# Designs tried in a protein design run: designed miniproteins, single chains, continued (3). Part 55

Each design is a single chain, and the fold is of that chain. pLDDT is the mean over its residues in the fold that is shown.

## One batch from the design tools (miniprotein)

Design m9900
Fold by ESMFold2-Fast:
Structure m9900 (fold): chain A 90 residues (1-90)
Amino acid sequence: SPIEKLIREAIEIVEKLANDPNLSDNVREALREGLEELKKAKTPEDAVRILEKIIIGLENLSELLELSPEMKELIERLKEIYEEIKKLVE
């Protein structure tokens, strides 16, 4: 389904961010926790809720740190995926 494809893409992006060596161990651990929650999401509504929490955390991080262009692109794509899933949720 379109939603399953979007959730899979979101999982790949969060995994890439969680493995970025430029992030602190604490930030990477928080992203890994979010990743595990996202992998265990039972409904699209759960995925939206989990993604919103991850995105808020990443936006707060961007106010404290200058992020790489690649990381900024991944975060923007994650936001696009979030908006698309949110529009598809009833």
Scores: mean pLDDT 85

Design m9901
Fold by ESMFold2-Fast:
Structure m9901 (fold): chain A 101 residues (1-101)
Amino acid sequence: MLTVTVEAPEKVKKGGYLEATITVSGPGRVIDASALLVKGEGVEGEVIGNSDGARVQPGGTATVRIDVSNAEEGEYTAVGAARLEDGSGAVGPGSKVIVEK
């Protein structure tokens, strides 16, 4: 099973960029990894920001940046995602992020 995890800082300052590390492990050929910043606790929350796709080597990591300049102060969830060569995707569990002034 392909596993995607995201490591994000617990806090990010408003007006900047959230830098997150995505780790992809397991079988399958990964094209890229990206991250979403969603409002609240779940992966189905309002999407406030999205990173560009970054290259991941099999079993490797990618560092991505999400523009949080338009995010309001509060609690968010960073969600990691990976795209595979067969057109399928994988999404991992979220990581809590607080946007501060």
Scores: mean pLDDT 76

Design m9902
Fold by ESMFold2-Fast:
Structure m9902 (fold): chain A 90 residues (1-90)
Amino acid sequence: GVEELLEKEAKELSEKLQQEVRELGEKLGVPEAVIKALEEAIPVYLNTMVELRIRSQTEEISEEEAKRLLTEVPEKVFKKVKEEVEKELA
């Protein structure tokens, strides 16, 4: 169904973005810890967006709850990336 297509597309996009982040990061001399944090953040973010979209469509969560989670998820996912960047710049 549509959910299966979204999950497949998210997985394929995740793998492509992870590779691109790795290649670009290595080319630009980005610290390994930052590259790894970005690679780990990508699938978590995309999978959570797919889950929230599916759940909102099945009415398992309210639109207000989905909107709140959409705000909280980016903060959690990017917090690790931000911490690794700040650590390398210190």
Scores: mean pLDDT 76

Design m9903
Fold by ESMFold2-Fast:
Structure m9903 (fold): chain A 100 residues (1-100)
Amino acid sequence: AMSREELLEKIAERLEEIKRKLEKGEISLDEAIEKVKELAEEARRAGDERTAEALEKVAEEIEKLKEDESLTEEEKRKRAALLLGETAGMIRIELSVLRK
């Protein structure tokens, strides 16, 4: 029932929300990982395996940041937020191509 365009728009908006909440310290890295994994599962259920795989990789990269003892908690949060923003941007570029 959900179109691919509708799915990608919702995922981009959710990624941007997770990024904003991480930057404000409103959610933990663990909570961000779980939210991204939930979005990956929604994409997979909608039949968008490529988007699901990309989101799963984003969650894995944030998990690596969480375990990186060379980074401060603030640096981990900033890098995770940047990765989420980059991923949302890529999805929005794909949306612009699909709509034009």
Scores: mean pLDDT 86

Design m9904
Fold by ESMFold2-Fast:
Structure m9904 (fold): chain A 68 residues (1-68)
Amino acid sequence: SMDLITAVARHELAELRREIETLTDREEQLAALRKFIANLEKTLAKYPDNEELRELLAEARRELARLE
């Protein structure tokens, strides 16, 4: 289900944010975000019409830009 895929992606982004808050190394924070973005891009390639996944990808990219 696309709804389940989107819900899982949202949950994973929320958990990533909590993980990043516990990381003290900026390079580790960047690596975690880049890995998440790469995985989201692969998921979006399988479900290209999923607007919510596209919005989540844009949100993750904004967070990456803030850390760079």
Scores: mean pLDDT 82

Design m9905
Fold by ESMFold2-Fast:
Structure m9905 (fold): chain A 79 residues (1-79)
Amino acid sequence: SEAELLAEVQRRVGTLGVKFAQAKKNKDLEAMEKVIEELEKLKKEVEERLGDSPLGKAVVERLERIIEEMKREKAKLEA
């Protein structure tokens, strides 16, 4: 169901956020990249399952902003 998918997305985002914070603390660029890739896969799953619904679009936009911020944080450590 849509509610089950949203709960799964929230859980996965939380888990990936913790993993990213740990990778950032360890300056582990490879681990940071893997988290970004998993979020991009999650975004694709949301796009495929929720389609063009307003809720689906809002969740995708939220995931895109998280991905962009993670990419910026990774780039700062590469400089």
Scores: mean pLDDT 86

Design m9906
Fold by ESMFold2-Fast:
Structure m9906 (fold): chain A 64 residues (1-64)
Amino acid sequence: LVRLSMAMKAVEYARNSEDLEETRQAAELAIGLAESLKLDGFTEKGEYLREEAERVLREKEERS
């Protein structure tokens, strides 16, 4: 499933980026893709990826 692969890669990119704007953009993309996965019936995996992307973004912003 292309969307699953893209969501996972977006989360990894957000996690590994040193730029807060890049992290924010990647996290937002991952959240959107994860929500699409939930609509496709991959509810557990989509919810996990959405939560992970939100967590990564929050931690990066808080670390400043």
Scores: mean pLDDT 79

Design m9907
Fold by ESMFold2-Fast:
Structure m9907 (fold): chain A 58 residues (1-58)
Amino acid sequence: NEKIEKIKSLKELDPIYKELLIKAIEENNQLALDKAYALALSSETNPEVKEKLKEILK
């Protein structure tokens, strides 16, 4: 799964949100993915990491 690989490559992303995002994608749980994505974006302070997340999860 290309999205999971791209998320794993984001070294600067908090590992808690990385784990939540990967689990949601693996379980095909759109609600969990939307929640994890919103939490990651609200908690992340690095704008480069935010933009990479947005591109991966379009």
Scores: mean pLDDT 81

Design m9908
Fold by ESMFold2-Fast:
Structure m9908 (fold): chain A 89 residues (1-89)
Amino acid sequence: IEELVERFLEAVERAKEEAKDRPDAQKLLDFLEEVALEAVKNKDVETLKHIKEILERMAAAEEKQGKFALAEELREVVETLEQIIKLLE
């Protein structure tokens, strides 16, 4: 799980880099990262599934706006969360 958490943090950092000119998106990603890390510590799979759903919606919204690089990085975050959820179940 430690390796997957590291990959999750790396993916969030890349998404924040793609969103560097969008402070609202960066703040939301910071908040979701904090909540996800706490949920992992507490083995709160339901909260992790909610965060995954939020990130999937964000990726779809960014893709509709032509922000394909940000959408791709957000989908990488979703993929790492999905792997963490599978390990905790």
Scores: mean pLDDT 83

Design m9909
Fold by ESMFold2-Fast:
Structure m9909 (fold): chain A 68 residues (1-68)
Amino acid sequence: AMEELKERLREILKKAGIEVPEDATVQELLDALPKEYAPEAFRLLHEVGAPQELIDYLREKYGFEIEL
């Protein structure tokens, strides 16, 4: 579910020492994501079946290509 994606993204950001609001959207969490964690976030998006729009957004933002 999208709620699981939010929780897991918040855990990644917390490990990176980044503070985000409790009610942050997935988009806001992705915007706060450090480049070093982008590969982990990409794998997470695919694992939870996130909308392609979110995957494309993260790919464009970090210039990252993921082959499934």
Scores: mean pLDDT 73

Design m9910
Fold by ESMFold2-Fast:
Structure m9910 (fold): chain A 100 residues (1-100)
Amino acid sequence: MPSLEELLERFRELREEAIARGDAVLAALTDRAIRELEDILKNPPKTKEEWERVVRGIENLIAEVRRQGAAHASDPALLARALELLEEAKRYFEEQLKKM
């Protein structure tokens, strides 16, 4: 499983590509993922309840990416990469929650 730092770098690359392709919606959603990961790295969750909140946050973002991507006809390859990275982040957070 990639580290949070590696996931953050991959989200930054995806955001740059979304901007370059003119996908403002996917760029904004990717920026939200970047900000969430940066916050977690700066202030790591310390309780089970905090990690459960982080897992719910990523699940909500996955649902929003699916909805917004479909509604705005985002590039299917970029959309698939965004969802893959979000699912990897979710697995990382679930693994941290399991260790609590």
Scores: mean pLDDT 83

Design m9911
Fold by ESMFold2-Fast:
Structure m9911 (fold): chain A 55 residues (1-55)
Amino acid sequence: SEKIKALQRKMKQAGFRDVGPIDGVLDEKVKKAILKWQKFSGLEEDGVPDEATLA
């Protein structure tokens, strides 16, 4: 998914090193990174790449 690639890139640029490759695949490693990203961004920590998380 192109949106997941964009999110992976944003997380890595923000200093989240443990995101894995920018491959657009939503695996367990990316879900863990999303939880940290949601906490960092002040969003609900549900691990789901919803509209707010991808914005």
Scores: mean pLDDT 73

Design m9912
Fold by ESMFold2-Fast:
Structure m9912 (fold): chain A 80 residues (1-80)
Amino acid sequence: MKEEVLKEAIERFPEHKGVAAAIVLQAYKAFESTDEEAEKYIKKALDMAERTGHVDVAKEAILLVAKAFGKEELAKKYIE
């Protein structure tokens, strides 16, 4: 699952592969831990993405990870 999510995110953002990969790997660790850690990471990642101009990459990467864990609704609270 993690390798499949990573591959999909990289393929969706060919000009930002490193950013997409980093967000997927960090989000995956957070979602493996607890829902509280996942929410904390989502908030942190979106704040950082707004500062660096990668909001679209962060939102899509986080949503792909959330889907892999069956927790799309948790992510949508912050993305939509």
Scores: mean pLDDT 82

Design m9913
Fold by ESMFold2-Fast:
Structure m9913 (fold): chain A 89 residues (1-89)
Amino acid sequence: DLKEEVLELIKKAKELLEKTKLDESTRKKILNMLKNIEKIIENSDDPLVLEGLKNALLLLIEAIEKGTSLEEVRDERLDELAAAAEAAK
């Protein structure tokens, strides 16, 4: 179940944020990204959208673990998926 996998990845990302010391700006950006992903998943059961969210979350989790810049992990496809999910309402 892709939706359950996405929800589990969101949970993992939140747990990593609690354990990882990041600056306040970076933490806020990651929390906003997670909030947007949660909003998309509430409004879409499209397997292509869910697979895109899963891939975006895997990249975000890797960035948190490595302490890399959010600018390098922000996927324009995530913004496109968010727009597509809103348009599908």
Scores: mean pLDDT 69

Design m9914
Fold by ESMFold2-Fast:
Structure m9914 (fold): chain A 66 residues (1-66)
Amino acid sequence: LLLRQSQVVYDYEQGKRNVIDLQRALALVRQDPDIVAELESLGLDVNDLRQVRDYLIDYYRQVLQS
């Protein structure tokens, strides 16, 4: 889930997806208890959509460089 939704959010930043895709990806991530626990362990507010979006973009950028 994390990898797929990170790709969706990254593609949105690149202009490849619309805002509905972004909203769906953020909702799916926020509904996954394992991802929520990970974000909270890093001191991130899962209800701050900017923090969640930025985390997902950075996560996918790291995957692309691997």
Scores: mean pLDDT 81

Design m9915
Fold by ESMFold2-Fast:
Structure m9915 (fold): chain A 76 residues (1-76)
Amino acid sequence: MIEEAVRLFLQPTVDPEKVDSFPPYLRAAGEYLVVRSANGEPLSASATRRYVESKGYRVSRGTVSRLIRTFERLSG
């Protein structure tokens, strides 16, 4: 799920069925990471969690760390 969610953020078009399976917090985290990466900013787990929580969603520290590692691997 995390790798597929990261691919959703990196691609302009995604299968609607795949979008329906992704939790909102993964989309929020991915959108935040895409913006930071585009601006040349460091990808921070604490900043990413704060952003997701500001949108009213819950995410664990482990999930955010895994998401960032996956994003860096797929975007680099």
Scores: mean pLDDT 71

Design m9916
Fold by ESMFold2-Fast:
Structure m9916 (fold): chain A 90 residues (1-90)
Amino acid sequence: VEALREALDEFHARALAAIAASPDRLLSPAQLAEIVAAIAARYPEYAAFFDQIRALGLGLASDRRLSEAQLQALYDTAMSYLEALAKQLA
């Protein structure tokens, strides 16, 4: 589960950087898909997990664009899933 935590941290950092670089401070569906694809390329064993996180993220945004607060909620939800998985393996 360590590698999945590292992948989630990298996802969060890339998404925050994209929001910070965006004039409207929002993450588009295309940017989210690109970030997920980049993470899946580095962590192919978690590709399916990140596809689910992408779908969840799009569901959080009424206009399909994520604010920093919505990204934080998505990250917190993903970390809760990671912690639940770690407890099942213990």
Scores: mean pLDDT 75

Design m9917
Fold by ESMFold2-Fast:
Structure m9917 (fold): chain A 99 residues (1-99)
Amino acid sequence: SASTKRKVTILITAAAIRLAGDGFQAKDPEIERVMSEMRDLLVDAAKKIDAAKSKEEQLNIIDKTIKKLEELKEKHPEVKESADEVIEILNKIKDIIES
């Protein structure tokens, strides 16, 4: 529904804002860069979800985004806490879409 898409977009946007805050607070250029990359993944995911025509397409976008975040977390252990929190939000969003 349109209501579900709005809720999903708001939640993803909130996660992106949190990553921006984490990056700013880190005061480390490498961490800030990785946080920005994670933020860009979320912004791209929100755009694709808004354009998606089916629940299956929305779930595939989220699954792909989670996989990319897991890869970034493995390469950059310093962002693990922020990545884990965002992945938890994305898994909750999957539950909202599946309901």
Scores: mean pLDDT 84

Design m9918
Fold by ESMFold2-Fast:
Structure m9918 (fold): chain A 85 residues (1-85)
Amino acid sequence: MKSREELEKIVRELLKALYKDKGDEITVREAAQVLYLLLRSRGIPLTLEEAMRLVAEKLGVPPDAVVTIDEAARAISEILLELLK
């Protein structure tokens, strides 16, 4: 079965690879950029601004907040599972 845990691990590893120079914290914008790219690869026409709003809402933080890579990976994975059937 495709587990949420497996998806979250993949997203976390992707975030760490893309933002390896940032340490363990990234901005909501940087997390949203990854969500935007993943959704675009699946043909879902979401703007970066909409991706930022989705990530910020899921995390309960402002769009200009700094979050941990683990928190970002969880939020992105939850949004992907909600949008992908």
Scores: mean pLDDT 80

Design m9919
Fold by ESMFold2-Fast:
Structure m9919 (fold): chain A 92 residues (1-92)
Amino acid sequence: IEEDLKKAEEAIKKNPENTLVKQAVDYVKKGIEALKAGNYQEAAEYFVKGIDYANEALSKGFKEAEYALRAAEKGLLQVFILAQINNIPLVL
């Protein structure tokens, strides 16, 4: 996640007008914060938004969005695993 996020942030610095990648990265960061706080539902919702923005950017030809997508997908997978272990239901 951190390595993918770093690559996405480097891409944003090179192309600051790539607002979709920037939004994807922002939501991934919010998801990580929520996950660290134990807020699995919030974390899942943020990572889903990160995936949505990253996919939108990829559909427009911004290949650097793949790093934000991988970070969001890995984050969402962690949320599902931890929520299942802790018997917490998720609604998306």
Scores: mean pLDDT 80

Design m9920
Fold by ESMFold2-Fast:
Formats: sequence, C-alpha cells, structure tokens
Structure m9920 (fold): chain A 121 residues (1-121)
Amino acid sequence: MSKEEKIARLVKLIDEGNYEEALQLLRELRADPSVTDKDLEPVRKKVTEKILENPEIWKAILDALAKVHPDKSPLELFGEIGRIRDEAERQAIIDVLLEMAKKSDNPEIYYLAAIAVELSY
C-alpha cells in the first residue's frame, strides 16, 4: 500500500470513529522516514474536527500528562498541551493513554487522545 493510500485510509478510519485502528496505522506512517508533516495535514485536519466533537479528550490528555509529570500543577500541564516536542515524552503519554483505554467503558476517547499526542510535533 502506497504512502498516499495509507494516509487516505487513516483519514477514513478517523472519520468513521475507528480510532484504535487509526492509531496503529498512524504509528506505521510515523515510523516511515519518507512521511512528512505536510503529508499528514489531511490527518491533522480530521483529528481537529473530531477533537471539537469530543471535548472530553482534553481531560484524557491532562490526566495522562499528570501521570507523566506528577510534580507539575494543572495550569502547567494545560500549558504543555500542543508543546509536546520530545519523542520520549510523547511515547510516555501515549503509553498512559493506552493503559487508560483498557480500563475505560469508552476506550475510543483515549485512542483519539493518543492520535492527537502522536501528531504533536
């Protein structure tokens, strides 16, 4: 499957609310060094639309950030959203979100949160 076909499939999975499969495909695309931020623009746009439809995602991200940074206040954690630039920090936050998904009655919100974090810088 070409890079373009994978991106189109990823956008469709996000549009359909299949966030678990979408996260798996996004991780495959991010592991490909030929995939640029520009290539992921349609994915970022669709994820932004889904975040606006699911405001509870912000609480999921903040809860995960609090577990990764237990010494930071809620205001400091809020300031970290959209500034996650370190790959190890992104991976730690995603790992916490995936653990939360396993324990949740609504796991898709945590997968959507993980996708949003994966797409941060």
Scores: mean pLDDT 79

Design m9921
Fold by ESMFold2-Fast:
Structure m9921 (fold): chain A 93 residues (1-93)
Amino acid sequence: SLKERILRLVEEVIRLIGEVRGLSQEEIDALIKAEVELLTELFEKEDYDAIISFLQRLIDLLQALLPSMSPEQQERARELIRELQELIRELQA
């Protein structure tokens, strides 16, 4: 489902951001849990504008962190940005 694709992608984004910021695995897992719970609530409320805004903020954060990333992390970030942009287009359709 679109919801499952978004939740999976958001987990991958949070893991990369946490890795770049030097967060512990416990801190990363706590952030994933909090954001998944928030997104699940937004889907239940059908608040697609809030979901789109959330995904756009993740894109903005990844772009801001790009200069701090290794080349391998930059490639991962660019792919994640592309996938986030595609999901935003699907939500706006």
Scores: mean pLDDT 89

Design m9922
Fold by ESMFold2-Fast:
Structure m9922 (fold): chain A 63 residues (1-63)
Amino acid sequence: LTPEQEREVWEALALIYIAIGKIDRDIRNDPEGAKEAYQKAIDLAREHGLTDVAKLAEEELKK
């Protein structure tokens, strides 16, 4: 994979974790599950230099 394609894959995965966190918080009423999902999104985004996605997950974690 090119670096660009690899970045797209990690960005998609981080966004999926954000979506899981929102579902856990809003639909399942599972705040601990939501926190865990957002933290995974933050860690993954930071590891791969996805600063914008990391900020989105951090904002969700603060709620």
Scores: mean pLDDT 82

Design m9923
Fold by ESMFold2-Fast:
Structure m9923 (fold): chain A 95 residues (1-95)
Amino acid sequence: SLVEKAEQMGRRAVAGLREAVESPEKASDFMNELAKGAGELAKNGNNEQTKAIMEFMGVASRATLRALADPSRVDAEVAEFQAAGDKMIEEIRKS
């Protein structure tokens, strides 16, 4: 289901962020893989589901850049990723 795929994408984001902030190259690779996953989810999503996915990607991008700039923030940015992922999943379930 779309919900299960969104949950998987959220889990990848949380698991990958710590490694992603080790270098700009790893951060780029991480964001490209998330964008690929988000694109696949959006192919069959309605407008509300696509909006939720795009909002999650916005949070993911900002959190990754902030953690890359200041690795001491990684735990806080992981928490923001978790919250954004949960919100995306809830919006997809409602739609």
Scores: mean pLDDT 81

Design m9924
Fold by ESMFold2-Fast:
Structure m9924 (fold): chain A 88 residues (1-88)
Amino acid sequence: GDEIMREAIEVDAEAALNFMTASVFELMGETEAARRIREAAEPAYEAALEAIKAAEEGDYEAAEKALEKAREALEEAQRVRDEALAAA
């Protein structure tokens, strides 16, 4: 019955991968691309944690709203990452 929790953890993991990608860009000297990726990933990470916390507390309505916000923010983060990768 913890579909919301599972999906929130998945968004958190994907946001973490975006932060790792940003760290690679920073190591390569692409500091501006790294910053853009981190700034886009941060809202997804924060919203995913909010969804996890709400689900742990049994507030599934708040968890669903936070998860929706996390998904939208993750989609934007993935777009920013893909644009940075395409620009090389």
Scores: mean pLDDT 84

Design m9925
Fold by ESMFold2-Fast:
Structure m9925 (fold): chain A 96 residues (1-96)
Amino acid sequence: SLFEAAARVFRLAAEYAKQGDYEKTAELMEGGASLARQALDDARARGAPKETIELLEKAVEYMRKGAEYAKQGDFDKAAEYFNKAATLMEEAARLL
């Protein structure tokens, strides 16, 4: 699913962030962001419960925060937020 695919990409982004590889982290985050936005749009189009939509919106917000931390060179915080985003995507996948 798009949710599981996004979660995997965010987990991988977190691993590269921990290694200080900004270029790989940014590339993976752009891909993960695209998948997460598609997942949110698909969930909305299907009339998913508000609780599921809120989880997906929070995942997108955590991904954005992770991106900001990576841009600032705070790769530990970036990895933390990417892992939080992945967890929320995995939870949303179980509710659909």
Scores: mean pLDDT 83

Design m9926
Fold by ESMFold2-Fast:
Structure m9926 (fold): chain A 80 residues (1-80)
Amino acid sequence: MLTVEELMKRLKEKPSITDAIRILVYGQEGRATREQLAFALEQLGKLLGKPEEGRELAEKVLRGEITPQQALDRIAELAR
């Protein structure tokens, strides 16, 4: 199974929705930092064609205003 650090490297080299979501799931499990979650959210926003919304979610995670689960729920809404 890929580590969060390996997923971060892959996301930087070849962005994918699947790898970004895996990082958020690791965050829900307490296995990713707020900075790693913020990066995944910014990349998801770009990949979904909604970079502003991705950046806003990343800032909220960095401030501790939302949980990784709440961020996942918001991303699911953006993908509609």
Scores: mean pLDDT 81

Design m9927
Fold by ESMFold2-Fast:
Structure m9927 (fold): chain A 88 residues (1-88)
Amino acid sequence: KIEEYIEILREAAEYYLENHEEPPEELLKKAEEANEAILAEIAPAVAAIPDGARTPEQRELAARHREAIEREDYIGAFEILVEYLLSL
């Protein structure tokens, strides 16, 4: 479910930030799948989030996330989405 996907994305991001090395391949695959699943279900809501984002930084993250999806850069989109969600 969506909460489980967010936890997977968070785990991958925390691994990278704390260990300064790429997460294991299995975790990266789960993170990519979670990002795609979240985007498929909530992408329209995420696109509307700029109205809910209160800080300039949050609005910039939402815009960069949209651009990453446009480029089919799912790893970049995942990183930006995690930063955005953790900033809420």
Scores: mean pLDDT 66

Design m9928
Fold by ESMFold2-Fast:
Structure m9928 (fold): chain A 110 residues (1-110)
Amino acid sequence: MKELAEKVLELIKNKADPKEIALELAYLLAKALNADTEEARKIIEEEIEKAGPKSLIEAAQLASAAVAKALEKLKLEPVITEEDLELIKKVEEELLKASEEEREKLLAEK
């Protein structure tokens, strides 16, 4: 968990491709919900690839939607620990901060 959270934070810090951020964030969320399987990862990868996020906000929304679809399709019951929830909150705070900076830049471009 901690290693996946650190990877997502590093991608956000380095202004990585929103698609890459979405994919790694979805893997982090799936693992936190005790749903990180090869089948779930395949569904997540297909959904993110198909949608092609262009912003951090789209990346976050697509990551959550892809995980939700994997849970529904595979009928997996989500289970999250307090420790994993705290890590997710920390990633969410950094993502929100980065998305505010990205929003300002996007409003300056046509």
Scores: mean pLDDT 78

Design m9929
Fold by ESMFold2-Fast:
Structure m9929 (fold): chain A 69 residues (1-69)
Amino acid sequence: MEKKKVSKKVAEEAAKKVGIDVKVHAEVLIKDGKVIGVIAGAEKLVPADQEAEMAELLEEEAKKKEEAE
């Protein structure tokens, strides 16, 4: 699959809703330089560490958009 179908704009909006980065999970799952699986966007469960960090950044971004607009 290619990210061309999932543009940065769409990925940003999706990440803001769920608090994750779609591009990170829309890639092939690699371990120790070997392919062990494939993730299609937010189809699978996301690690809490990545989700929590992204959620905080996206939450501030959404808040600024409310004030900036």
Scores: mean pLDDT 48

Design m9930
Fold by ESMFold2-Fast:
Structure m9930 (fold): chain A 115 residues (1-115)
Amino acid sequence: AVETLSIEELEELMEPVFKALREHGTLVSKEIKVDGDTVTSTVVYELPGGLRLTVTGTLYPDGTVKLELVLEVGDEVLKIVLEIYPDGTVKVTTNEDVSAKEAFEKFKETILKHS
């Protein structure tokens, strides 16, 4: 599913997920790669219950930021892709036919269920 949000709406949806990550996640790796004028950062967290969250952030020369959140839960993968444009528009894409709110809630509940 694809949805358009404001930055403030995104912050509201992401805060519970980031809080759960801060309380229960362990940072296991961080890599920063510069390719010309593009900067990519990959951060991996391990969570209780054998869960793994990979956050890949890409900053493009035009000021666009792409964030990819991949949560691995056994044989299942939950994925949220965020595109943040210089005008403050946020495009959210999920790998399920669900709303952005439902996708972020599922991320939060999955982390907390295994904590």
Scores: mean pLDDT 82

Design m9931
Fold by ESMFold2-Fast:
Structure m9931 (fold): chain A 82 residues (1-82)
Amino acid sequence: SPRERVREAIRRVEEVLAELEARVAPDDPVFQTVVADLERAIREAERVLADPNATDEELRHAALELEVAIGMAEMALSVLER
């Protein structure tokens, strides 16, 4: 379902956040930026999930935005150093 896709994407973001915390120093400015972006994406997706009138298209869009944010965070992880 579209709602399940959003929940799955949120779960994947939480996994990426855990990897960032394990691999990168928390005072790194790139780490701070990526974490803030992921936290914003989660909040926006949760707002859509909380709306009982959210359309399948809105839910698909929310999932896609999370999936894009995950991809960008994974790219950032590949270049970040401790």
Scores: mean pLDDT 79

Design m9932
Fold by ESMFold2-Fast:
Structure m9932 (fold): chain A 80 residues (1-80)
Amino acid sequence: VVEALEEYKERFQKEVEEKAKSLDEKQREELKKAAKEAVEAINRAIEAWKQGDSKAVLAALEELREAKKKIEEILEEAKK
């Protein structure tokens, strides 16, 4: 499970980097901020899993979901 979360984090960071290439500097900064929130949520999920705190894992995954929505909004706004 930890390996799957680490692999997901790496792939997510690569995807964000690729999408950032088409953005201006301001949009790229907004994307980096939202991506940092997502990475921090993944890290919290990994730590909670290691500690056996299933409620904290679920809370961290919800934070990840919210951060992903922000990223989608930034990318949609950048197309307009």
Scores: mean pLDDT 78

Design m9933
Fold by ESMFold2-Fast:
Structure m9933 (fold): chain A 93 residues (1-93)
Amino acid sequence: AEAAVAAVGDALAAAQPALERALADPASAEAARAVAEALSEALTAVQAGDFDAALAALERARAAADRLATVDPESGAALRAAVDAATAAVRAA
């Protein structure tokens, strides 16, 4: 559990610049907020040892990152990469 928590936390930290940038733009703020909320839920679930809930939250984060990519391709791609890294870490746990 500790390794999965650390990996998800690291992915969230890597996502911060893209999240802050996307949240600052009204056109992308809703999708960016959805990514941030889903990633926070995934971290909480991994900390609780609920990997099924974490994977469900990461799937929501991926969908939100895909929507973000339609208005901000660079931030969307960065957030997708962070979600994929977090998903791989949870699946390896």
Scores: mean pLDDT 81

